# Designed miniproteins, single chains, part 78

Each design is a single chain, and the fold is of that chain. pLDDT is the mean over its residues in the fold that is shown.

## One batch from the design tools (miniprotein)

Design m2699
Fold by ESMFold2-Fast:
Structure m2699 (fold): chain A 84 residues (1-84)
Amino acid sequence: MLKKIEKLKKKALKSKDIEERYKLAIEAGKLALKVTKDLNDINKLIGALLRLIGAEFEGDKEKIKKESDYLLEVALEAAKKAEK
């Protein structure tokens, strides 16, 4: 799982398309939720997902980019903790 999330983050950071970056960030967040058992990490992942969805609903491209990058970081950290 960790390797898949790392690959998604790398693709998202190289993408100039904000819609692709959003899509890759959501996929990484979903994958992290499947492996995360720590309640604090689950709450942080859910919060990051909601922030990104909110930014997309508002249509703010700068916020979408920022929240996509944040979700990717939170997903990677949660996956690292899940591997022990």
Scores: mean pLDDT 83

Design m2700
Fold by ESMFold2-Fast:
Structure m2700 (fold): chain A 70 residues (1-70)
Amino acid sequence: SQLQQMRQLMQQGIQLAQQGKIDEARQLLRQAGAPDSVIDQIIKLAQQGDIDGANQLVDQLLQQHQQESA
């Protein structure tokens, strides 16, 4: 499903951000359809080690897309 593909791309982006590969993380998160403002927030949280916070933003985005698809 599109939501699962978006989740996988966003989770890969978080992993890249944790590794300090910020440009690659931004590219994957943008490809997953995340807005630039949310991409910045996810990367910031991942760099701070707040992986739970980054994952919560991913879940919120996926929930929003699911609601907008209905």
Scores: mean pLDDT 80

Design m2701
Fold by ESMFold2-Fast:
Structure m2701 (fold): chain A 93 residues (1-93)
Amino acid sequence: EEEEKKKKEEFEKELAKKLLEAMEKGDFKEMVDIFKEALETAEGGIKEELEKKLNEQLDELAESHPKFAEATKDAKTIEEKLDIWADLVEDEE
């Protein structure tokens, strides 16, 4: 359990650092790519926790952004939903 907590904390710290750097650049596409890489490299419980948090955030986005909800209705994966969000943000400025 302690080892799992340490791995989770290290993963979250690295992810947060990469996201902060992408946010400073204003590069939403880079932010999406960072999340996709995190999903590909995460293992076991860390991956499950990340997927759960991303699904919760994407659901919240769909509730607050009707265009996103409509665009994601046929999306089957988190990665597809992230790509749709990046495209919408680029179009809306």
Scores: mean pLDDT 72

Design m2702
Fold by ESMFold2-Fast:
Structure m2702 (fold): chain A 55 residues (1-55)
Amino acid sequence: RKELFENLEKSLLMAAKQDPSEGMIEVGLNYGRRYLGLSDAEVEEIRKRIDALLG
């Protein structure tokens, strides 16, 4: 679980750096929520970390 969480976060950061479109982040977070079993709280945590690193 932790490895999946960290890999998703890293992949989304790389995608956001190439194209900082929120759409790419939302697609990745929805994938994690639907297919990787991430909770809404875990998705919100990843989103906050990405926003902090990009801002």
Scores: mean pLDDT 71

Design m2703
Fold by ESMFold2-Fast:
Structure m2703 (fold): chain A 84 residues (1-84)
Amino acid sequence: MKHIALLIGRNTDRAAQDRAINIARNATARGFDVTVFATRDADPDLIARLRAYGATVITVDSLDDGLQLARQLRPARILIFGSD
């Protein structure tokens, strides 16, 4: 299965949130598995919307931890939104 990983931290502005949602929606529509690695302080509304588009959400302690886990999945793309 083709895989895309999204890393979501805090301080996502509206443009970053819209981009993350559009990527998840388009990837899922194209048959990709989408995994979201979210820090605990990520916007809960953004995370709920990503889950509604079929993304699997995993909570991580930091974006660096999320990046290390994402790389193990060997995804086609890794995209990072926000900060720690």
Scores: mean pLDDT 85

Design m2704
Fold by ESMFold2-Fast:
Structure m2704 (fold): chain A 73 residues (1-73)
Amino acid sequence: MEEEKKKLENLAGIYDSTSLLNDISADVDLDMGKRLEAQKGPEAGARMQKSADDSRKSSEDNKKKSEELKKKV
């Protein structure tokens, strides 16, 4: 039981770290999208905005998985 608790805590930590990396990726994509929009017009920025939205969703999904695992501890 304590061994299972430790495994769940470690797994939750992995999901937290992955969520943070996805958030950083989203921030980078948003900055790149703004630069592309300024240089090439609004359609060029749209692809990076979608990439940022996808990364934010992945971050949220990983955060929820981490919180669900923590509830089992």
Scores: mean pLDDT 80

Design m2705
Fold by ESMFold2-Fast:
Structure m2705 (fold): chain A 79 residues (1-79)
Amino acid sequence: MKELVIETVVSKADAEATAKAIAEKVKEELGATDTDAERLAQEIRDAILASPAERVRLRVTAVAEDGVLKKAEIEVTPA
């Protein structure tokens, strides 16, 4: 089992680019599939955009086993 934790501060204008970058890193580090990475990017983007704040602190915790993404937790707080 592998775990990856990514923390960053992101503006809503950069939500899509940041979400894609994080999902790609999860794919590279944990061996997740393109489908899992695409889904994760959408979930991260939606979480950032759901916040009323223009700038947010984002924490993504991804857990994979044998190249399968088992868990992804997305936490968004105002920055």
Scores: mean pLDDT 82

Design m2706
Fold by ESMFold2-Fast:
Structure m2706 (fold): chain A 92 residues (1-92)
Amino acid sequence: SELSPEQQKEFLELKKKLQKIIDELQKLGGIKTPTVSQLFDALLTDDEKQAFIDRADALERQIAALGLSAEERLAIGLELLNEIIEKMRENA
């Protein structure tokens, strides 16, 4: 089944936190309203960018198709988003 409303809220809040950090990084870099993809171009290598995008897409398909537990889905998603944030910060 789908994530609980509480877990969905936490995941959405983390996604918002990621966007906020991206917005702060874009302000530091002088870039206005970049997409995640545009910011990846600035702060990640092509290989890192593609790997994270591909992993995110694969995880979304995997969550939908494989019926992973709500706890597993949340943990994987949150960990990936945090890794992307951390990598962007390291490269900035």
Scores: mean pLDDT 61

Design m2707
Fold by ESMFold2-Fast:
Structure m2707 (fold): chain A 80 residues (1-80)
Amino acid sequence: MAEEAAKKAEEMIEKMVEENREKIKKYLMEEYGLSEEEAEKAIEEGLERAKEMARKLAAVDPELALKKTEEMIAQVEKEV
């Protein structure tokens, strides 16, 4: 159960980033004045951190991990 929740959360995060990569990149460049290279690095670092956090949370509370992942995705989608 915990491993499946972690995999599902990671897949959700990866899919969201894949589908919105260009919009997120543009948002970071426009809102924070980042270069394209800086925005790409921020996305990569954010993705790895989010996946690690989801995995750690799923080990403790699978339900909360999925809920927090959904909330994070909704926040990103609202901002881009």
Scores: mean pLDDT 79

Design m2708
Fold by ESMFold2-Fast:
Structure m2708 (fold): chain A 71 residues (1-71)
Amino acid sequence: SEEDFELEVRLALLIMRATIAIKYGDIEGLQKVLEELEKLLDEARARGFTEIAQVAEDMIKKIKEEIEKLK
């Protein structure tokens, strides 16, 4: 579906942004990505996109751990 495709693209871009921010220790960038991933997770859950939701949950957990390491 169009909504599924849009969420997949948004997720992929957020994963890319998170990966770059982790590499460079960009806490502010990671916090911004975290906010957008949490919004995407809520939307994926509401629409029943279980696989997208699972990837978003895993990335949220990883980002939270990386932020704590950088403090």
Scores: mean pLDDT 87

Design m2709
Fold by ESMFold2-Fast:
Structure m2709 (fold): chain A 73 residues (1-73)
Amino acid sequence: MSGEEAVERIREELEKRGEVLSREEVAEATINAGAGPALAHAVVALMDERGLEEVSVEEAVELTREALRRMGG
């Protein structure tokens, strides 16, 4: 799956869960989108690194893009 395809599927799963999302909800959305546990862990690790306990859908999407860039290097 391409990075952008993964991001779009994750966005859909995030939007189903609400407008403000915990680390657990972001991880669950990532896994349910079929993006896998490694990406889910990377996004949650970024939230922890930045001191974010909750994020909006848009913030979660941007964190996912950053996690993909870090994993792709």
Scores: mean pLDDT 82

Design m2710
Fold by ESMFold2-Fast:
Structure m2710 (fold): chain A 78 residues (1-78)
Amino acid sequence: DLEKKAMEKALEVAKKQVEGDPNTPLEELKELLSQLSEEDRRIILDAVAEFVQKVVEEGADIEETAEEAKKKVEEKMA
């Protein structure tokens, strides 16, 4: 499922970015996102933005917040 791969890759990139890792698979993410509909891309990007906001501004746990973002994307794409 292309949508699932894009979601997992987007969360992987976001997690690495909030951890300060400069070696993110950003090009793979761009390729996956380019194959999705505009609506599906927005759902994934909105979930990633919420993940980053919660981790950076609220000090939320990275792994727990990533799981919440994944669930939100799955619910909106179902």
Scores: mean pLDDT 78

Design m2711
Fold by ESMFold2-Fast:
Structure m2711 (fold): chain A 100 residues (1-100)
Amino acid sequence: SAKEEEEKALIGNLIEELDRFIETVKKEEDPEKVLKLAEEFKELLEDFLERNGDLLSPESRAAVEELIERLERAVAEKASKDEILAMLEEQRERFRELYE
C-alpha cells in the first residue's frame, strides 16, 4: 500500500542517515566531539519523530524512540567511541529488520 511504501522509504532514509553518522563517528578522534555528534544525532531523530511519527508503525516508532534513549544515555554516561559504535551497529540491524 502507499502508506507501507511511505513508511519503508522513511525507514530507508533513517538507515542512510545512521550509516552516515556511524562513518562520521569512526573518523572522529576527539571523545568530547563524539559525544556532541551523538547529542546532535539524537536531536535529528527527535525532529524526525515530530515530523513523521504518525506515519510509522508502532514497531518502527519504538525502534526510533529506543535509539533516542540509548543516545541520551550514552551522552549522560560519557560512553566511549567503541561503546557508541557498538550500540549504533545493533540499532542499524534493528532498522534493517524493520525495512526488510
Scores: mean pLDDT 87

Design m2712
Fold by ESMFold2-Fast:
Structure m2712 (fold): chain A 57 residues (1-57)
Amino acid sequence: MDQQLREQRLEQAAQQAAEAENMSEEMKQKILESARRALENNERGEPGTGGPFFQEE
């Protein structure tokens, strides 16, 4: 119903996971970019277009 909710959840999850694993800033950026790309693809048409790099379950 709201894509903004999914985007916020993805960003929060990515940040939390990165912090928990003590990742580098570069890795955080990669996760964020992947999340943004996935969201843009879902916005265009169908969700779960097939992302071997990014998958949420």
Scores: mean pLDDT 62

Design m2713
Fold by ESMFold2-Fast:
Structure m2713 (fold): chain A 71 residues (1-71)
Amino acid sequence: MSDAQLRRIARDIVRLRPDMSVTTAYQIVRAAVRMLQQGRSVGAVARFISRMTGLSYGSARRIASRIRRLM
């Protein structure tokens, strides 16, 4: 997955959480990619994103599914 794709997803997270920096969102997206590469389920990664961002599980699951499709 390219750096441009990581940054795009990070910006989409910040659109939903304007109080979060793009740098923080980018680090969360990078961690989510590593978790998927290590064999963690989309559901487990969605729970991680939800916990780190404060987004609903449904929003976080859509983000996790999008990351997996771009890998």
Scores: mean pLDDT 88

Design m2714
Fold by ESMFold2-Fast:
Structure m2714 (fold): chain A 88 residues (1-88)
Amino acid sequence: HMRDQQLIQQAQRYLNIARSLITQAEQYLKEGNIDMALDLILEAQGYLNQAKSLIDQSKGDVSQLTSDLQKLDKQIDDLRDRLIDLVK
């Protein structure tokens, strides 16, 4: 129904924002700007958490959004591991 479509659309927007932030964080890590990379990783996590909440509230088919969410979550984990290795 319309409510589920609105939740799915908003979740998709949040995933798109998170994807953009992850790409920017990767670039800053390559440049050695750890502070900026960390800030962008935290922002991306915030958007992924919001997307997770919307997906959980939806009664529609969210299989693709869930798959995309898992991929982005793994990318954030990989970036965090790389960042930790740089600061230890």
Scores: mean pLDDT 84

Design m2715
Fold by ESMFold2-Fast:
Structure m2715 (fold): chain A 69 residues (1-69)
Amino acid sequence: SRAEELGELLFRDYDTDGDGTLSREEAIAALQEVGASEAEAQALVDKYKGADGKLSKEQFIAAVKEALA
């Protein structure tokens, strides 16, 4: 979907250390780029994050899909 394509592009661009995960701060910034408010981005990250507080590409795409719903 369009949300999946945008999520993959944003994940690549915001994964600054190339470790295959986004930090909480990187994920919040990326979600705000697609139009989420700071509060909405924080809530989405907290909903989809892994046990380490980071988001995989799959978790991040799920957050982007919900933000664009």
Scores: mean pLDDT 81

Design m2716
Fold by ESMFold2-Fast:
Structure m2716 (fold): chain A 60 residues (1-60)
Amino acid sequence: GPSPEEVLDGYAAAFRAQTGDEALAQRLRDRVMAAIQAGDMQAMQQAVREAQLEAQAKLA
């Protein structure tokens, strides 16, 4: 499957395109970068899930 970095890039691009929310995209980037540097895959996955829920709430 796609690499974690590619998945992150896809989510960030989708959030920017759908919501116009660059701050949300940047927060996702920052959290994933921190998790990668720490080797914390669960923190990375959690950040992605939180961003998805936030984006969905804004679209509702």
Scores: mean pLDDT 70

Design m2717
Fold by ESMFold2-Fast:
Structure m2717 (fold): chain A 72 residues (1-72)
Amino acid sequence: MSLDELRQRASDAVRQVALDDGDSDETAEKVGRAVREAKSPEEAREAARKAGASDHTVDVAYVAARYLEQYA
């Protein structure tokens, strides 16, 4: 699997977590993008917080970005 495919899968997974946690479609989209595009776990977490995501979704975004970092 390519890094782009891994980023897309992580993005999709975090979007689903956001929706399951009651975040809006707009917030879920922003968090998914943050995970896909972040250069560090800290950037993904900050972007998720700025998008208004729940604390749980913010934590999941950080973990997903950390996972992607090891393949970058």
Scores: mean pLDDT 82

Design m2718
Fold by ESMFold2-Fast:
Structure m2718 (fold): chain A 76 residues (1-76)
Amino acid sequence: HMTEEERRELVDAIIEVVKKKYGDDFANEVRKVAEESGYDIEAIREYLKKKVGEKTADEIFNEAVEKLQERRLKEL
């Protein structure tokens, strides 16, 4: 079970990856989906799959998880 804080951190990482690869407009659309769904990870994943395809959505999630891990290491 993910906590509310953990879900928000993952969503922030996803938005950062999307912003870097696809720009601010797409990142803002992902942010809207996150806010409207109450930071539902499945809703965000389905939105990304619809927009960029399953393989690219999986790549975005994997990169977001890596960024989250790097962020945690920097806070040590």
Scores: mean pLDDT 80

Design m2719
Fold by ESMFold2-Fast:
Structure m2719 (fold): chain A 80 residues (1-80)
Amino acid sequence: SAKEKLLKLFEELAKKVIARDPSLEPEVKKKLEELKKAKTLEEMLQIMVDFVQDAVARGAISTAEADAFLTRVQAILEAA
């Protein structure tokens, strides 16, 4: 399902973020739980966008990595 693909994609990003900044692990875990509780793909997209913007602002990922991640998210949503 699209939700399962989005969760796996987020978990891949989460591992990268935690590896670069372990102090972000509690926030990553909170966002993952929010994604699991999301009722719509639109809610999942909003959670993912918010997380990615925060991760860029904190220097855990680059804008290029954020753009690549969101492009993959959009591809999953368009296929759903």
Scores: mean pLDDT 85

Design m2720
Fold by ESMFold2-Fast:
Structure m2720 (fold): chain A 61 residues (1-61)
Amino acid sequence: SSIQQQIQQLQQDWVQQVQQLTAEMQKNRDNKAVVEKIRKQINDLNIQYTDQVAKLLQQQK
């Protein structure tokens, strides 16, 4: 796949994973420990997604 297609797939996977985690966080909203754990997972996914996209864009030169 082209680099653009790889970025598009990464974005779709990232959005889906964040949506699933956000729904799980909402389901467990009264459990502070679970909410904090999920927030960390979302933050880690955001960092991973941004890093992967940056690396792919660097290869596109």
Scores: mean pLDDT 85

Design m2721
Fold by ESMFold2-Fast:
Structure m2721 (fold): chain A 67 residues (1-67)
Amino acid sequence: SDAAVAASLLQKELGLPAAAARAAGARAVTHLREGDLEGASQAIAEVTGDPALGRGAAEAIRGLGVG
């Protein structure tokens, strides 16, 4: 699923714990399906504490064809 792909990316690239990656990934996918890259970036940034990491991860997830 798109959410599982996003969670896998967040675990591998950002080192997020599995539960945090699943939650942030699912929220990011929901935003990306609505065309909301800023919302996806914010959902990840809330977990990482880093807006730049949130933005980069959201763009990477979108690049995998999610949204």
Scores: mean pLDDT 84

Design m2722
Fold by ESMFold2-Fast:
Structure m2722 (fold): chain A 79 residues (1-79)
Amino acid sequence: SELEALSGELARELLELLKAGVSPEEIARRLVARLEAAGVALSPEERAALLAHITALAAKLATQPLAEIEAGVEKAFPA
C-alpha cells in the first residue's frame, strides 16, 4: 500500500508536470528527486538509467492527448 501510494503520487505529479508543459528532462529530475526523498536508494547507474527511462516516457506522453493520460492515471491509481 505504501508503494501503491507512492506510485500514484508519482503518476499524478507526472500528469501535472505534463499539463504545465515542463520539459521531459526536468520531469525526470523531479520524479527521481521525489523517489529519493521517499527513501528509495539508487546507485549512480540506476539513477542514470531511471532518468533516461522517465525522460523517454515523458517525451512520448507529451505527444499524446492529455485526456487519455488522465484517464489512464485515474484507472491505474484511483483516488
Scores: mean pLDDT 80

Design m2723
Fold by ESMFold2-Fast:
Structure m2723 (fold): chain A 100 residues (1-100)
Amino acid sequence: MKEIKEWIEKQYEEVKEYIRKPTKEELLIALEILKKALEEGSVEVLEEELEKAMKEKGIFREELVAAMYEVLKKIEELIKKDPSISYLEALEILEKELKD
């Protein structure tokens, strides 16, 4: 998780000045990318899933980076409220909230 978090935060700092607020669709895509990366524990998987989403959905890298950053911050807030939940459980809670 630490490496994935640091990668997302670094990428966001590079693009934050020219990003619009992410859409619900972009947040759901970013959530799926983060879930796969966390299950494998790999920044390489995160980068592969990001490139795949860009190609398949026609979304810009900057928009997906912004969406991943927002998802990360939302799951960190959920964990602060309930430290007993894992990052994967926090992602599942957020996914349910976004789909409803």
Scores: mean pLDDT 81

Design m2724
Fold by ESMFold2-Fast:
Structure m2724 (fold): chain A 85 residues (1-85)
Amino acid sequence: SHMDAALAQLEALVAEMQAVVQAYLAGELSPAEALARILALLDRAEAVIRASDFPQEVKDAALAYLARLRAHFEAWAAEAEAAEA
């Protein structure tokens, strides 16, 4: 179904997001580089959700969750950049 296709795309984006976090923890990415990649993945997730056949209540909840994740990652990156190494 179109909903199953959207779920598969979202699962792939979550896996990509996990890979970014792992690269950051391995010291391969700066906080700013990790944030830029995460924000791009969240933008793609928003596009998938908006284009999906999910019920409107599910879309609204998912988009609200993505907005909260954006805010948390932006705060995290700001704190990490401000930390004295």
Scores: mean pLDDT 85

Design m2725
Fold by ESMFold2-Fast:
Structure m2725 (fold): chain A 81 residues (1-81)
Amino acid sequence: SELEEELRRLVEEAERIVEEIRELISKMTDQKEKEHVLKVVEELERRIREAAERRDVATLRQHVNLLKAELQWIRKELEEQ
């Protein structure tokens, strides 16, 4: 179904973003900032998993957008470093 395809696509997108964030945070020099970002990403991964299990596309989409915002912030921080 279209719903199943959208759920799978959003989960796959989230997984790609998380992988990129983890790769980028390895370049961060501030250990406390790195730990904070990891905590935020782990919480978003948990919420994404729960939303996917409930088939809650709206909540899943919101949390994927929050991951995208986190990725953009990390990219900007690394550019200023």
Scores: mean pLDDT 85

Design m2726
Fold by ESMFold2-Fast:
Structure m2726 (fold): chain A 71 residues (1-71)
Amino acid sequence: MKKQKAVSLLVAADILRVAAEIENPELYEKYKEKFDELRKQAVEALDQGRYDEAIKLANEAIDLINKVIKE
């Protein structure tokens, strides 16, 4: 069920993105482009059936956005 895990992580990334934008909009703007790129790559990997890569990229996006929230 790697597909379900990838989808769940992407949903989590999107929720955390909204939280980061609300909690720290200035820092979010600095990381937004990198976050958007990681998310785009994760979605592309998911669409192509590359579930392990999608999971990795989604986790990288989550790690990035968590730094924005924590700061």
Scores: mean pLDDT 83

Design m2727
Fold by ESMFold2-Fast:
Structure m2727 (fold): chain A 104 residues (1-104)
Amino acid sequence: SKLEEILKEFFLKTDLTEEQAEKAAEVLSEVTKETTLEEIKKRLVEEAGIPEELATKIVENLKLLANDAPNLYELLKLIEEGQAEKAENLPEDLAKYLEELNKK
C-alpha cells in the first residue's frame, strides 16, 4: 500500500535493514485507534525483529508525531489517503514533524 511504502522509506532512515523496515511498515499499517504505543513497540521487536533499543527510538519518534494512539491512527489514515498535506487538522507540531519527515 502507499502507507507501507511511505513508512518503509521513513524506517530506512532509522538504521533498520530493508527487511526490518518492510516489517515495521506492515506493523504500523495495521494500527487502529485502540493500538497503544507499547503494543507497537512489542510488535516491532517480536514481529519485525527490530532490536529493543531501535524499537524504543521508533516509538519515541512516533510519540513526537502523535501524543496518543487515536492521534497516531488519524495521522496514518491521512498519509494512506494521500492527504498528509491536510495537516491543518492536526496539531501544528505534528504537521511540522510530518513535513520534515517527508523532506528527509
Scores: mean pLDDT 67

Design m2728
Fold by ESMFold2-Fast:
Structure m2728 (fold): chain A 61 residues (1-61)
Amino acid sequence: MEREEEVEVVDPATGERKTLKGKLKEINDFVAELRTEDGTVYTGLKAGNRLLVFDKRVERR
């Protein structure tokens, strides 16, 4: 199920941390996907209340 949540996303390349709101979909116990209102999708490793991003896509239907 997708829920709207506020998630801290971490870019491992820059170390930048940003709190984003969007629909969070848990793929499994370790991986989640956050879809923001602008259509950007962040896929990453779930670490508590953080998402360690390893993929970033802009999906426009």
Scores: mean pLDDT 75

Design m2729
Fold by ESMFold2-Fast:
Formats: structure tokens, C-alpha cells, sequence
Structure m2729 (fold): chain A 96 residues (1-96)
């Protein structure tokens, strides 16, 4: 089972639970979460995931987010992989 959170609400709590359980975590970014504060929360979540167990993190962006937000999320994931040595993946999901 994967632990899930949203960048604009509970992403940090989801990562704390994932670290405690040693499970992968998924962080969702919606159009409402596509703010500088929301992206900063994703960056903090990546750092937290790396601190004890290097938990794999998947960032999922919905189809309502801009290409610029997607690029910024990919930069955050790449930076976390380089600086913290965690497995980070960014995916965009298109709703039907």
C-alpha cells in the first residue's frame, strides 16, 4: 500500500507516516497546489523522505497543472536525487 498526500494540505504528514512505516509515498499536485508555497512543501517533503530511510517518492501532477509547474516539480525531484540520494519520480496524469 502506498501512502498519499497533497502538496497543499497533508503532504508533510504523509511523508512522516511513510518514513515511520518504511513505505513509498505519493505527493499529489493539483492546480490549487501549484503555488510557490505548495512547491516548497514538495521540496521539504523530499528532504524529509531522505533523512532516515531514503523513502521512494512519486510526485503526481494532474492534467490541470501547467507545463511550467511540471518542469519545476521535475527540478525538485532531480535536485533531491542528486543531493539526498533518494529515488524520485515525477508523473503527469491526464484525466479522461
Amino acid sequence: MVIEGRAGTDALKAVEEAVKEGRPVVIHITAEDATDEGLETVREAMKLAAEKKKIPVTIVLDSSVSDETFKRAEEIAKEAEKNYGIEAKVVRVDLP
Scores: mean pLDDT 79

Design m2730
Fold by ESMFold2-Fast:
Structure m2730 (fold): chain A 59 residues (1-59)
Amino acid sequence: MEERTKRLQEKVKELRKKYDPKIEEAKNMSKEDYLKTLRNIEKELQEEIARVQAELDAE
């Protein structure tokens, strides 16, 4: 199917919802740690997306 983009977007939305509790937890940290956590989450998201794309290509 050519809906790979749709699948990626859906997965990204699910990941964002999964990070809601992590964001809440990060609020108890220093602002510096909060920013680091956000950056780490964004980095992980990019890597997750790249991995999904690679797996789709392998199919």
Scores: mean pLDDT 72

Design m2731
Fold by ESMFold2-Fast:
Structure m2731 (fold): chain A 81 residues (1-81)
Amino acid sequence: DEDRERARKAVLEGPEAARELYLESKSEEVKNIIAETYKEVNPKVRESTDFAAKSLEEAGREAERLLKERREQRQKEEELA
């Protein structure tokens, strides 16, 4: 499974690479594969299987939120200038 192999490689490169692939993925299937691979590779994650999958998904949502907050920060900086 090429999607699984790609997800596994990204997870092994680190949480930033895994998050980046997760955010860029347009397919729900690929996102699920990334979450599952994260649980397989990280033994700490096995202690909270459901929360681990949700944590990676929340990391994706959190990254989107942080990008929005940075844009709002730039807008406020323009207002203060």
Scores: mean pLDDT 60

Design m2732
Fold by ESMFold2-Fast:
Structure m2732 (fold): chain A 74 residues (1-74)
Amino acid sequence: SAARAAYERAVAELRAAKTPQETGDAHDRYWASRAAYDPAGWEARLAQVEANLKAAGLEDLIPQVRALFARLTA
């Protein structure tokens, strides 16, 4: 999705920033993209589902669940 792509670009730009101006601009884009995409919320949902599958002995289904989450966040 555009929101996910913007988030991933903002994270990369923040990590690559070398000057105070670049850091400030990258930081603003990072927070805006994070608010729009909510990666922590999606990561928490995926982690909870994976934990539940492991507890149930269904670890073989984890790749399928990851594929579904990738489609939902695209």
Scores: mean pLDDT 75

Design m2733
Fold by ESMFold2-Fast:
Structure m2733 (fold): chain A 86 residues (1-86)
Amino acid sequence: AKDEIINKLRQEVNDVSDKYFQDAKEGKISLEEVKEEYERFKKEVEEIRREVERQNSYTDNYKLYMENAEIYLQKLEETIKYLEEK
């Protein structure tokens, strides 16, 4: 179900969002890898948004997912900026 996918994505965001920034500082992840994850996740968010719009079924889980998705994208953008300014 879509709600199950959203809940898994929210858990992933909460558990690993800060890891990207820390791993970048420690040299464990490259600028290109972070950019690829940003584009991948951005596309995933857009696909979920379009599916919710098609079904016209906005749920509290969708709202919470979008809030967490924005936080994750912001964390990835900060990581990209850090690596580019390095």
Scores: mean pLDDT 73

Design m2734
Fold by ESMFold2-Fast:
Structure m2734 (fold): chain A 112 residues (1-112)
Amino acid sequence: SKAKIEEIKQQLQQLIELARDPNATKDQLRSQLQQILALIKQNPEVDPLLGTAVEMVLKLIDSGVPLERAKALIEQVAQGILEALDEEDEKKRILRAIGIILRLIGEEFDLS
């Protein structure tokens, strides 16, 4: 629903602000990401690749990525998801979601 998409957008904007906060902890970032993932999973009309992107970021945080790198990655991914949710063209939305996943795959290989 439109109301649930707006709620997801608000939570993503809060996540970006948290990622920019010098005092933000990994636990706070993890908690916010888990809340966003739950909202995406509760709305099947949202592209499931966006949920996969959030799950991949959570996995990277749990893999011991340095906090500053985690914050930068979270900000980039959250901005990408917001842009995908604002995209009216279905094909362009799918391509944006794929772009986020490819970025995260690159980060996972760099950390391996």
Scores: mean pLDDT 84

